# Designs tried in a protein design run: designed miniproteins, single chains, continued (2). Part 55

Each design is a single chain, and the fold is of that chain. pLDDT is the mean over its residues in the fold that is shown.

## One batch from the design tools (miniprotein)

Design m6000
Fold by ESMFold2-Fast:
Structure m6000 (fold): chain A 62 residues (1-62)
Amino acid sequence: GEAAAGARGDAARQHLAELGKEFSKMPKEEAIKYLQEKYNLPKEDAELFLEGYINFAKAAEK
């Protein structure tokens, strides 16, 4: 029941949706490197974030 969140989360949701689109356009390795450089994450953490974004995008589609 996150429908009550309202417009306060729009910026974050839009950012996640855009990341999902970009990851869909690029290979997994490129997305991992992007996360490592952008957020200064180790490879393992970047992989976990990428997997989370992909799963979230798939869930939002269905």
Scores: mean pLDDT 68

Design m6001
Fold by ESMFold2-Fast:
Structure m6001 (fold): chain A 65 residues (1-65)
Amino acid sequence: GPLLEKAREALRAGDYDKAVQYAEEAIKENPDNPEAYALLATAYIKRGDKEKAQEAADKTVELMK
């Protein structure tokens, strides 16, 4: 959806704070979408938030099962 594309664009631009915001907004619209959590995990990795990145990555895997 448009929010996931905006999150990907923010990641490509190096705007990791916006990438987190767009990924969180996408999760609010569809909490069962593993792609939104995968983008959130990537954004947290890029920000250096390793703990939050691991939490989002674990949620991605959970939703793919």
Scores: mean pLDDT 85

Design m6003
Fold by ESMFold2-Fast:
Parts: C-alpha cells; structure tokens; sequence
Structure m6003 (fold): chain A 76 residues (1-76)
C-alpha cells in the first residue's frame, strides 16, 4: 500500500511532468483547482477533532482522490 509520503511524491511528480508536457490552458486550470481543493481538504482534516489514526486515513483518502483526478485530467 502506498504511504502518505509516496502519494505526495507521486502527486508532485505528476504535476511537474504535466507542466513539462505543454498542457492546454483548460487542463492547467483544472490541475490548479485540484491543488486548491486538496489544500482545503487537508486543512479541514487538520482542524477536525479526530484521532491520529483517523486523520491519517482521511489524509490518505484525499491524496488518493487528488491523484486519480490529476490522472483523469492528464488523460484528456
């Protein structure tokens, strides 16, 4: 299973590769929206009164969702 650190690294590399791939303005805007949404979700999780275990599970879930959305945008 990928760790949170592995998911973050993969998201970072995917965004870097995407920027080097000469994306359309629409694809760039969608990637920016995904990054903004991910930041907001991570901040919301941090502010919740959850256990460390629940926070890790929630963080992993939002990172996996962000990665899937980025892959979908880049496949278009």
Amino acid sequence: MPSVEELLERIRELIQQALESDLSPEQRAQIEAVQQQLQAELEAIHDQNLSDEEKLAAVKAVLEEALARLEEILAS
Scores: mean pLDDT 80

Design m6004
Fold by ESMFold2-Fast:
Structure m6004 (fold): chain A 66 residues (1-66)
Amino acid sequence: MVEEAQKELKEALELKKLLLEIGLNSEPLPEELLKYLPLGPQGILKLLEEKIKSAEKKLEEAAKKS
């Protein structure tokens, strides 16, 4: 569970950084983001923010149980 949450957090942070770089530089979307294209940049950003918060919450809960 913890390893999965850490991986999801890392992936979501990397995708968020990539999305912000693309928005700034007007570059074509990479394959990882193409499947989310119908949501638009704001929809993708919101999805990634929610994913980051969810993973962070799971890691916080795991740390408190330790």
Scores: mean pLDDT 70

Design m6005
Fold by ESMFold2-Fast:
Parts: sequence; structure tokens; C-alpha cells
Structure m6005 (fold): chain A 120 residues (1-120)
Amino acid sequence: AQMHFELSVDPADPRAVGLRGYSAADELLGSLEFKAEPGRESRSRGTAVARDPDTEITVEVEVEQDADGRLRARIRVHGRGSDPSIAERAETLAAVLRALLEGLGYEVEELEVSVERVAA
């Protein structure tokens, strides 16, 4: 298999979001789970990691529901590895996550993408 991320969202309940990262061997490497109750402030931060032998992508997501019930998100994606496509992969993942969260009614207040290239 290939390293991957799984996003779990319910379009009918934008207050429930999960993100999981996996190795090429389908081992869970990191996860984020957020569930907010209506009318309550809630915040969750998590890191999901996906990894191949020569490539690692780390996603840090902070999601919150404020006192007014507004949903907010901050996304940081870091790619590390020798794969020449790593920057494109990290940027594509960040754009997909932003689009999905904005589609659910989240205000994406921060989106950061960083890449560290390592010699093969």
C-alpha cells in the first residue's frame, strides 16, 4: 500500500471531524478527533502523520467552536523527504483540507505549508 490520510466528516454535523495518517503498511501513525456540542466552546489540536520510506507528511490541525457557535480551523502541513514531488503533495493536501473544512462551514484562519528536502 501507499502512505495516506483519511478524513472522517459528516456534512450534516460539521462539529464532528476526524483525521488519521497511515504508513505504507497501513499502520496508524497519528490521529485527530474533534467533536463539539452545540452551544459549548470546544477546541482540539492533533497531528496526523503519513509515511513512506523516503517521504513523511505531517498535518497539524487545530479546530474550535467558539462561544457563538462559529467553527474555526488552523492547518499546518509539513513535508520531509527526498521525493521531488513532496512540495506539490503537501500543497495539494493543504488545499484539499482547506476546501473540505470551508465546505463544512469552518473559517480557515491559518494555512501554512513547509517542506524540508533531504538528500537521497
Scores: mean pLDDT 76

Design m6006
Fold by ESMFold2-Fast:
Parts: structure tokens; C-alpha cells; sequence
Structure m6006 (fold): chain A 92 residues (1-92)
């Protein structure tokens, strides 16, 4: 349904995902994966603005594909962890 396409994270789910993203942003910056860190900062902003789960999933999947296309395997791994965390929380 249209409601399923526009499903957003609850406030509790947002807090859990944002905490994980903050940890991943710190790791990305420590490892010099600046583009992955910037992609995660944008994902954080989208979550705070109430972007749908499907749109967040697509954004992270596209960001991961872009990292792989530029040879940033470590950045892609960090983005993959962010996507996994989002999906795990969303499946509750």
C-alpha cells in the first residue's frame, strides 16, 4: 500500500540507527574514508527529517555501489554495515 511505501522509523528506531551511524561515521573518518563519512552524514540528516525507510535503503545502497565503483572497498563495507543496521531495526 501507499502507507508501506511511506513508512518511516519510529523515534526509538531513529535513535538506534542514528547511534550506529555516528559510530560508523567516526570509523570512516579515522580510516580516511571521507566520501563514505559524508554519505553517512547525509543519511543521518535524511533520518532526522523523517525520510521513508525505502528511500533511506535506496540512498545507502546507491552510496555503497558508488563506493565500489571508485575502488573504495573499505568505504563500501562501512556503508553496507549502515544498510544492515537500518534493515535490522526496520524489520522490528
Amino acid sequence: SMEELNRTLTEEQKERVLKKLEELIERAREEGREEAAEDLERAKEYIEKGTSIEALELYLAVSRAAALSRGDEEGAEILDEALDALLAVAEE
Scores: mean pLDDT 85

Design m6007
Fold by ESMFold2-Fast:
Structure m6007 (fold): chain A 75 residues (1-75)
Amino acid sequence: MEEEVAEALDKLSAELPQVLELVKKNPELKPGVLKSLEDTLKLLEELKKKYPSLKEKIDELEEKLKELKEEIESL
């Protein structure tokens, strides 16, 4: 399960640049995407408590998600 979670985190991290481009092309998606990013950040906090071995990877992803959220909010 930890290995599956780590793989999912890696896939999510790789997809983040595409999310920004999607919102730039489809501004109507902005509220839904921002909500999804907030929900994901909450999920990552829970995962950090359950899988301390993944803390460093989750911390890196949380930073990327916060930066993405700020960029989208600025659009």
Scores: mean pLDDT 82

Design m6008
Fold by ESMFold2-Fast:
Structure m6008 (fold): chain A 62 residues (1-62)
Amino acid sequence: GAMAPTEPPALSREELVARLLEVYRNLRKTIPNPDALTQEHMDQIIRLIERLAGKSREEILA
C-alpha cells in the first residue's frame, strides 16, 4: 500500500491549471519586456497549461 508520511499539497488538475494561469498573467502584467530566459519560462508555462487543460493557447489566454 502507498505510505503517505506527510500529506502533500495536492492540487487537482483544474486547480493547478488555474494557479499556472495566475502566475502567467502576473508575469505578463509585471514584466512587459521579458528577457530570453523569462520568455522561455512563460512559453513553458503556457505549454504545460495546454497539455494539462487540453486547450489551445488562444483559448487559455482568452
Scores: mean pLDDT 72

Design m6009
Fold by ESMFold2-Fast:
Structure m6009 (fold): chain A 69 residues (1-69)
Amino acid sequence: SNKEELHKLILRLIGLKLRKIGLEFELEQLKKNPKPEDKPRIEELEKEIKELEKEIEEIEKKIKELEEL
């Protein structure tokens, strides 16, 4: 049912948002004390955060579509 799908998407969205918060926290810590050796990790974090933002946006669109049904 649309309601079960909505609940699953909401739980997935919560999980992705929590993951993003954790990565953003790590990125903020690295940027507060910038070291040249951390540049590859910063680039990896920025890439992973961007990929999570895209997945979050796609899930939010699906939630909106299901709520409009």
Scores: mean pLDDT 88

Design m6010
Fold by ESMFold2-Fast:
Structure m6010 (fold): chain A 97 residues (1-97)
Amino acid sequence: SLEEIIERIKAVIESTPGFADAKASLSPDKRQIIAEATAQNTTVADVYALKERILAIPGVAGVAILIDGKLAPDDRNLKIPTGTKVTFNVFLKPEAV
């Protein structure tokens, strides 16, 4: 169910070091989940690792990353300032809706 996917996304973020204040909500069209977390002593590489963990959740088709409202950079060694908002736009498989 969509509620189960939302709870799994929150649990994955909450269990990942470097990310706090996990939130996840369904988009109005019910095709996407918007998840947010606050970065704490983390890097772009850690954000991409978290993306892979979210992508592994059943029903997830894709994940787009925004760091401070901008598309995630390719430089994985880049440090993210503590307190920066990280957003995951989680795209759902049709059968998950």
Scores: mean pLDDT 84

Design m6011
Fold by ESMFold2-Fast:
Structure m6011 (fold): chain A 68 residues (1-68)
Amino acid sequence: ALKNQGNELAKLRRYEEAIEAYTQAIELAQDPNELATAYGNRGLAYRNLGRLEEAIEDYQKALEIKQK
């Protein structure tokens, strides 16, 4: 139980770092597929941090890019 809690806490910290990395990937993306993937991954990270409105916004952007 205690070891499992420590692993989840480490994952939460990693998701905060991942959001920063994905934000940079979005800014640098030149391919629509890379852009959609970066938005999707950032949305997943927001979702895991409980930032649901930001997660939904990123998922919507990823879907819009993939629909063209």
Scores: mean pLDDT 76

Design m6012
Fold by ESMFold2-Fast:
Structure m6012 (fold): chain A 118 residues (1-118)
Amino acid sequence: SHFEKGLEAMSEGKYEEAIEHLEKVSEEDAEAQLRLGNAYYEMGKYEKAIEYYDKAIEIGNDEIQAKALANKGKAYYEMGKYEKAIEAYEKAIEIAKKDEKYKDIAEYAERNLKLTKE
């Protein structure tokens, strides 16, 4: 599938190829939107990454929303927009703390929040 080919390209660092495959997945697929954001992030295209993270947040479940918010925070950090990064990390932590199974997402966002406040 295009989703599987996109994930394979991501694992190989082939971000432009990953984008080509993931863009062919349904716009209603929240995980595909999250992965598109990740591919643009790895290419240093932070504003484009945030656009796709926002799409993932809009249609995703708690897991996808927490992951997308944490990665959106990291994108804002890379852009030097620290207040927006803090807001995104705090929202990610709030969602991730709803369920123990999201502990790793919460810890990731908390570490990045602490780094941003330094």
Scores: mean pLDDT 89

Design m6013
Fold by ESMFold2-Fast:
Structure m6013 (fold): chain A 84 residues (1-84)
Amino acid sequence: MLTPEEKQRLLDRVRARLAEHLTPEQVARVSAILEKVFEEHPDATPEELARRAMAALMNDPSFTDEQVALAGRALAEAVRELRA
């Protein structure tokens, strides 16, 4: 289970990585999906949250395959950094 502080760090790291490649509006859309997944699954591990977030992004037709791949890489790296 992630603490609120760990969830915020995960979100901040994903936002920082996505900001290098996506517009502020696109980063906000990804962040909203991540926050919703975190709210719906408060007891999930970081790995489970990442998997659920990726499923939500893949099922959203407003995101391109490249945007989903960028978000996936950002999530994987952010989860790895939380475990280090």
Scores: mean pLDDT 78

Design m6014
Fold by ESMFold2-Fast:
Structure m6014 (fold): chain A 78 residues (1-78)
Amino acid sequence: MPARAVGSLTAPSKELAERAARAMERAAREVPGVLDVHATVTPLPDGSYLVSVVVTAESQEKALEARDAALRAGEEAL
């Protein structure tokens, strides 16, 4: 059954948030069985940015794998 996984991280600037979002989407799409990936950048009241990724995959295991890969890539891009 298709499954969905969500992950997020915080970036100190819009430029870094956009870089992280791109890296997260790219990394998640490299995982076999991923059906869809969306990353969103949301400004926070403290001037930081929330970067959220939503992964839909053919199974829960693959959705979690892709989410974890996305979070690692996002952290490395910061």
Scores: mean pLDDT 85

Design m6015
Fold by ESMFold2-Fast:
Structure m6015 (fold): chain A 58 residues (1-58)
Amino acid sequence: SPEELVKRATEKAYQIAKEEGLSDEEAKEFARSAGLATGNNYGLPREEAEKVAEEALK
């Protein structure tokens, strides 16, 4: 589903950012952006994509 794709993209981006040495706050910002871009690409409304990305980062 688009929601699962947003979740996976967000989790993957966060992991990569942390491995590159970014702070937790910077890594979460990068991950959220990746999740939102994925949601937009697969037709998920922005508010729903934001909610999914936020839940993935908890």
Scores: mean pLDDT 85

Design m6016
Fold by ESMFold2-Fast:
Structure m6016 (fold): chain A 96 residues (1-96)
Amino acid sequence: MDREALERLVAELAADQDRLATTMRVLGALVRLVAERGKASVAEIAREAGVSQSTASRILRRLEEAGAVIRRKDGSYALDREGLAELARALEAVAA
């Protein structure tokens, strides 16, 4: 996990509520799809989240850089449980 990428993402999300809401929608969609199928494509995540594939791809790349999600060789995404927990703690610290 890149700690600087995580810290930058948290700062950006804390400064922009619309970006935070969209990021949480994309992350929530991935969590649901991973629970059902173990992994998800960008197209599946975008459809579930109600966003464009370009928006989903951009957000997932930022989450991958922060260590919250893992991109597989086939282009699908899965959760990094430890990185997701660290992102959640960092967001809670800013919200408290």
Scores: mean pLDDT 80

Design m6017
Fold by ESMFold2-Fast:
Structure m6017 (fold): chain A 69 residues (1-69)
Amino acid sequence: MSDEELVERTKRLLEEQYGLVPSDEAIRAALDLALKGASKDEIVKELMERFGLDEETATLIADAVLKSL
């Protein structure tokens, strides 16, 4: 099972339910931060600052990425 399948499924669910599709760059940034040992809160803040995401969306991305590790 590939991480790419989880990413694609998550993107589809967010689009279908909330009309939100996180950018691949936002997901990659969250993954990079998680691999460096960043906390969930730190990842959420970086996503909000760099990509203009709201806290809810940033939290969903951060949680999904951390769970995939």
Scores: mean pLDDT 73

Design m6018
Fold by ESMFold2-Fast:
Structure m6018 (fold): chain A 65 residues (1-65)
Amino acid sequence: SMAERLARARQLVEEARASGGDPALVQKAEDYIRKANDAFRAGDIESAEKYLRQAEELAREALAA
């Protein structure tokens, strides 16, 4: 479900933050999670998925930096 995907994305971002990931990338990932949640609440599943993918990408990049 979208709720499960949002929860997983939030966990990934928190993991990146806790592991000393790049703060700027972590902040961007958090911003995209907010956009994804807003889109999901509005019923815009396509935008929610797009923002979730962006958040996951940024969080992984933060961990790799």
Scores: mean pLDDT 84

Design m6019
Fold by ESMFold2-Fast:
Structure m6019 (fold): chain A 87 residues (1-87)
Amino acid sequence: MEEEIKKEAERFKKLPPEEQLPAFVDLYRRYRNDPEKLEAFLKELGIPLEAARHLEPVLGMRIPDESGLRKAARLLGLTDEEIEKAL
């Protein structure tokens, strides 16, 4: 279980910036029903759980709005140029 989360986080970190935001939204939606996996994944990315919780209403939506996606991208440390390519 820990090895799977570490491998997923390493694969995520190697993605081009334009692929990181959609991959993050997908992984967040996948792990949101498993708090232990979500926390482990966020920890491997260096994202504070409290910061991610503030995005839950947006990331939990079927179609997240652009504002929420931009907040998630900034949490990932993406630049404005990388955000434009991801959206």
Scores: mean pLDDT 68

Design m6020
Fold by ESMFold2-Fast:
Structure m6020 (fold): chain A 68 residues (1-68)
Amino acid sequence: MEPSMAERLRAVFDAAVANPDTPLEEVVARVREVLLRDVPDLDSLLSDEELEAMVRQMIAHERARRAA
């Protein structure tokens, strides 16, 4: 079975939360790689700053969810 984009993104964020020492830039690069497989026009839809902000929010959300 082919993992969905959401499932692949979740794996990236799960790994980032499990390894808090992973640089944000590395997490952003992994998310970009996953998104580009299904959204080749990613650079036309999201700026680098918007993608980084989204990744920061997703990591914060996952940490908050696990802390609750």
Scores: mean pLDDT 75

Design m6021
Fold by ESMFold2-Fast:
Structure m6021 (fold): chain A 79 residues (1-79)
Amino acid sequence: DAQRRVKQAILGELVEALKAGKKSVTIDQRRAAENFGTSVSTVSRAIRELEKEGLIEREGNTLTAKKSAEELEKERERI
């Protein structure tokens, strides 16, 4: 399930960013697709689902956390 793995990875990167005092990460969707052995369409769907779930805001390739690191970690474990 590539879409699930991409969602977990994005949430993990956001948790790490929040712990480092940052609120956002920049995602290269093509590189993410290559790293997970999937399509850019699957990466885009994963991002859209996180947005729909109220976990992130998107501006281009920049994803900003809408929840605390603790809340994002809990959601990552549920995926």
Scores: mean pLDDT 84

Design m6022
Fold by ESMFold2-Fast:
Structure m6022 (fold): chain A 70 residues (1-70)
Amino acid sequence: SMESIEKNFEEERRTVAEEQIEELLKKMEEAVKAGDLNKAVAYGVAGMLLAAATGLDPKPIKEKTDELLA
């Protein structure tokens, strides 16, 4: 049914988003270690936007970004 397709799409979209956010946070940490603060901010913002777009909470990503750039 269409409802089953929509449910599977929403679940898969969130799974993919969670995996991509994890990779973005890893890249953000690598950028901080390399001294590339502009790149680190860009990865953090990208993670927050992806979270918001997929119905995930962006707050933990913002807090981690702020902490790493402190």
Scores: mean pLDDT 82

Design m6023
Fold by ESMFold2-Fast:
Structure m6023 (fold): chain A 94 residues (1-94)
Amino acid sequence: SEEELLEQLREFKRKLREAIAGLRAYMATAPPTPEVLAQIAAAAERLEAVTTAQIDHFRAQATSQENLALIDEIEAELAAFRAEVAAYLAAARA
């Protein structure tokens, strides 16, 4: 149902935010060695791949404007974080 999907999307958004916060903490505290930068890049790529697959799954089920808007918010948060990671890696590799 759309109500069950809304609950799943809210939990998914919460889990995405937790994953982003964890990777941000790692980026803030870990020494920027080539190995660490490679680990950050790989973790961000995995997060994007998993999140995109889940978004596609939810989008196939969503028909309400509320659920579609929440999916768009999740995609925007992922895109913003991907840009943040790209900027961090570019600066750290300079």
Scores: mean pLDDT 89

Design m6024
Fold by ESMFold2-Fast:
Structure m6024 (fold): chain A 82 residues (1-82)
Amino acid sequence: SGREAAELLRQTARLLEGLAASGLPLERIKAMAVGAVRAAGRLAGLEDLAEEAVERIERAESAEEVLEALREAARRIEEAEA
């Protein structure tokens, strides 16, 4: 469901924020974020929205930009399911 998908992305953002603070490289953070976004897209039936979020994550130059993309994707998924 969209709520479960959005919660997955919020949990992933919290996890990745901690991992970034612990020194996890940006490329690893992006890979984990992309995986979570694609899983969320499948759960919500919003794969086009998920691919837009993947493109944003792939263009991110910092962990903060990846986290912003995840939080925005979560909001958009919840709005689409409301």
Scores: mean pLDDT 88

Design m6025
Fold by ESMFold2-Fast:
Structure m6025 (fold): chain A 77 residues (1-77)
Amino acid sequence: LVEEARKIAEELSKLPYEEAVKRALDFAQKHLSPLAVEALRAELAGDYATAERLFSQLTPEERVAVSYLLEAVRAAK
């Protein structure tokens, strides 16, 4: 999971922002829990209070995976 998230993050950082967001959410929906998907959506929507609360409830592995996806989306053009 963490290694797969890291690999997809490398690809996402090279994509246009809108495509990076779409691909990050697709990966999360297929590989992460519904809670992790909600945390990622909240962060991308700028609802940082909800994102932080949900993020704290994730497993360490899911927290790392979501962090890689978020950093990649933020780096996207």
Scores: mean pLDDT 80

Design m6026
Fold by ESMFold2-Fast:
Structure m6026 (fold): chain A 75 residues (1-75)
Amino acid sequence: SAEELLEEAFEAEREGNLSKALALYEEVITKYGEQLSDEQLARAYYNLGLLYYVAGKEEEAKKYFEKAKELDPSL
């Protein structure tokens, strides 16, 4: 499920494997994106933005934060 992949991404980040965390999070969006509501997709983009920010990829992080805000302006 999307929740299981998100949890695995979080664990990978805690272990310091940011590349695995990013890959898992991108997999959630690519495999489950069409099954997610706008609100769920906004949260997914927001969390992906956080992962890119932690990885030092500030421009990619901003891109995903903007995608999240477009779907949920309260973010």
Scores: mean pLDDT 78

Design m6027
Fold by ESMFold2-Fast:
Structure m6027 (fold): chain A 102 residues (1-102)
Amino acid sequence: LKMSGEKEVKEGGSVVLKAEADKPIKAVNWYQQKPGEAKKLIIYNNNQRAPGVRERFSGDIDPAKNQAYLKIEDVKKEDTAVYYAQDAETGEFGEGIELKVY
């Protein structure tokens, strides 16, 4: 999975992170990793929120483009983290995007 998106966002703004595959995308999971912590599942099966994850996090896919998206609205400073897309079929992670909230 090739990952792209904004690397800096102002608190209160919105950001969209993208993962792109070279083949049809079936299901993507999204993980958040803060410094010193393990990867935490936030979105699974494209658009399902993991327990305890705030509604400002959402996911979607565009199968025609082989793309998956993580959208974060009303971004908080606590959202500063590396975000990873995972191909749910293979378990392969993308390289991650470092997001900084300022």
Scores: mean pLDDT 84

Design m6028
Fold by ESMFold2-Fast:
Structure m6028 (fold): chain A 86 residues (1-86)
Amino acid sequence: MEAARKEIEEGVEAMFGDTRKKIEARKNNDKIKEKEYEIKIAERWKRILEIRLELHPSEEIKERIEEIEKEIEKLKEELEKLKKEE
């Protein structure tokens, strides 16, 4: 439980860092970097939910993980499309 809490805290801190980098990429009109950070943020959120699911099994958390997996897949497809257009 303690190790899981630390991993969640570190994940949240990393998400704040990635969010700041996403904002900077947006200011620079770097659509590829902005999309890469959106994916990283979503992947970190998924990991946090996976840890929460291990601690407290819940159908709601399972559904949230599935939703985020679909969002990550969509974001990755959008990123590949952006890279091909560059």
Scores: mean pLDDT 82

Design m6029
Fold by ESMFold2-Fast:
Structure m6029 (fold): chain A 55 residues (1-55)
Amino acid sequence: SEINKEIVEVYERIATSSVEERRKLVEELLKKYPNNPLALKLAEGARALIEAEEK
């Protein structure tokens, strides 16, 4: 549960961060929790946000 809380908090930071910081936060999230289903799902969502803002 604490791990899930940390993952959600990281995602909230990603949503309010600059595009460059979002990339770093996504990379750190996947590095810390490479096999966590919630982390993988939120990382995929964050990548979509990054791609949308690059256009």
Scores: mean pLDDT 76

Design m6030
Fold by ESMFold2-Fast:
Structure m6030 (fold): chain A 63 residues (1-63)
Amino acid sequence: MMPLSREELKEIAERTGVSVTTVERADAYLQIAPDVSDEQLAKLLGISVATARRVKRAIREKL
């Protein structure tokens, strides 16, 4: 699977309300642990579970 482009990271950041750095970190975690829960991802990124779910979904939709 190819890593997300900078433009895709920016699009997801704008749509989800998180920083580009947070989206990049989420993508990196999903590459290592694609089955990580929304709750675990939220804890790792320091964001809400709802925001983590939106970020995770947006990243997976770019596959």
Scores: mean pLDDT 78

Design m6031
Fold by ESMFold2-Fast:
Structure m6031 (fold): chain A 59 residues (1-59)
Amino acid sequence: MKERQEALELFGRVYPQLRTEEGRQGLLRQARKIHEAKNPEEVRKAKEELERVAERELE
């Protein structure tokens, strides 16, 4: 699933930039949902949540 690969690549770019344990745990939770997703819609929703965590932590 291309959507899963793109979402996990985003995770790999954001994860090293996180400064808090809470932010890292939030991102890991979304990465787990991406890995366990059974269809592209589930991946898209988890990716959107991951982007929200990234925006909150990186501002």
Scores: mean pLDDT 79

Design m6032
Fold by ESMFold2-Fast:
Structure m6032 (fold): chain A 84 residues (1-84)
Amino acid sequence: MIEEVERLLREAEEAVRRAEELTSPEVGEKLRKALEMARKYYEEAKRSGGDPYLAGMARGYMEALIESAEAYIEEAERERRERE
């Protein structure tokens, strides 16, 4: 469980990094704050010795964050392609 959450944290970090690069400073700041919260959930799960409930919450939060970052990237790419 905790190893899966750790993998998701790494994926979330990469997704947020790409979103910062490909979108706006405002979106980047919002996602960075969400990533900071994701790290806090991960730390709580880790310090609990891998409590399934806390690990599940961290996992769900990170999955939502990755999805959100990917959605912002998709929107930015669409807008970029529409520019002449």
Scores: mean pLDDT 80

Design m6033
Fold by ESMFold2-Fast:
Structure m6033 (fold): chain A 66 residues (1-66)
Amino acid sequence: SLEDQFNELRKEAGLSEKTLEEAIKVLEERLEKGKQALTTLDHPAVRAGLEKTEELLKRAKELKEK
């Protein structure tokens, strides 16, 4: 269900208790910080975190459109 998809997203992002709108804002902030972090420390773990944040943000925005 839509609710189950959002609950899994919140769990994966560590954003329990956040609304979908709040989760999107936090993920957008994480994405910008992740991009800055990557320019300071280009490490596989930083890249993986950035890719995961991009995927979570895309999923969250798709859920908002349903």
Scores: mean pLDDT 80

Design m6034
Fold by ESMFold2-Fast:
Structure m6034 (fold): chain A 93 residues (1-93)
Amino acid sequence: SEMEKIKELVKEFTEEYKKKLREVLKKKGFSEEEIENAVAGLESMGEGLLEALEKLSPEEAKAVIRSLLNSIKENYPEFEEIVDKTLEKLDKI
């Protein structure tokens, strides 16, 4: 279903975001404890998002994800490439 594809895309994006987040924070001099706390927070937010999406139609879910991805891109330029690739995949669903 479209919803299963959307949920899979969100999970794939979350894993890529976690990898990039670890790299970015290490370069900025954060400790391993701080990095793992940030990653755990991102993981919890991702789980909450997946639960929220189950209450929406596929079109509503796509709109929410598109809005969140654009917000990430605007506030965190280092994630632009990952966001753009995910938006392209979302538009094909």
Scores: mean pLDDT 87

Design m6035
Fold by ESMFold2-Fast:
Structure m6035 (fold): chain A 95 residues (1-95)
Amino acid sequence: SKAALEGGRKALEGGKAALEGGGKKGISGGSAGMLGGSGGIFMAEVLKNALEGGLSALGGGRAALSGGEGAGSKKGIEGGKKGIEGGEKGIAAGK
């Protein structure tokens, strides 16, 4: 699980860099809730749990990284949400 947590941290940092590099204009509209204050803290913790849930969570993370590139970060955020949801199911099924 430690390697999965490190991967999640790296994915979060990569996503943050993409948002700072040029995705901000696409995020203020449909995805404000994801980055709204305390939501950022909850997202970080949920992503860590998602990675511990298995491979399905990693698939969502890849989609988030791919969609975060360029002018439209919506795909990245949607991919991240799917990864979190998949990770929660993976954790429940993996126990």
Scores: mean pLDDT 46

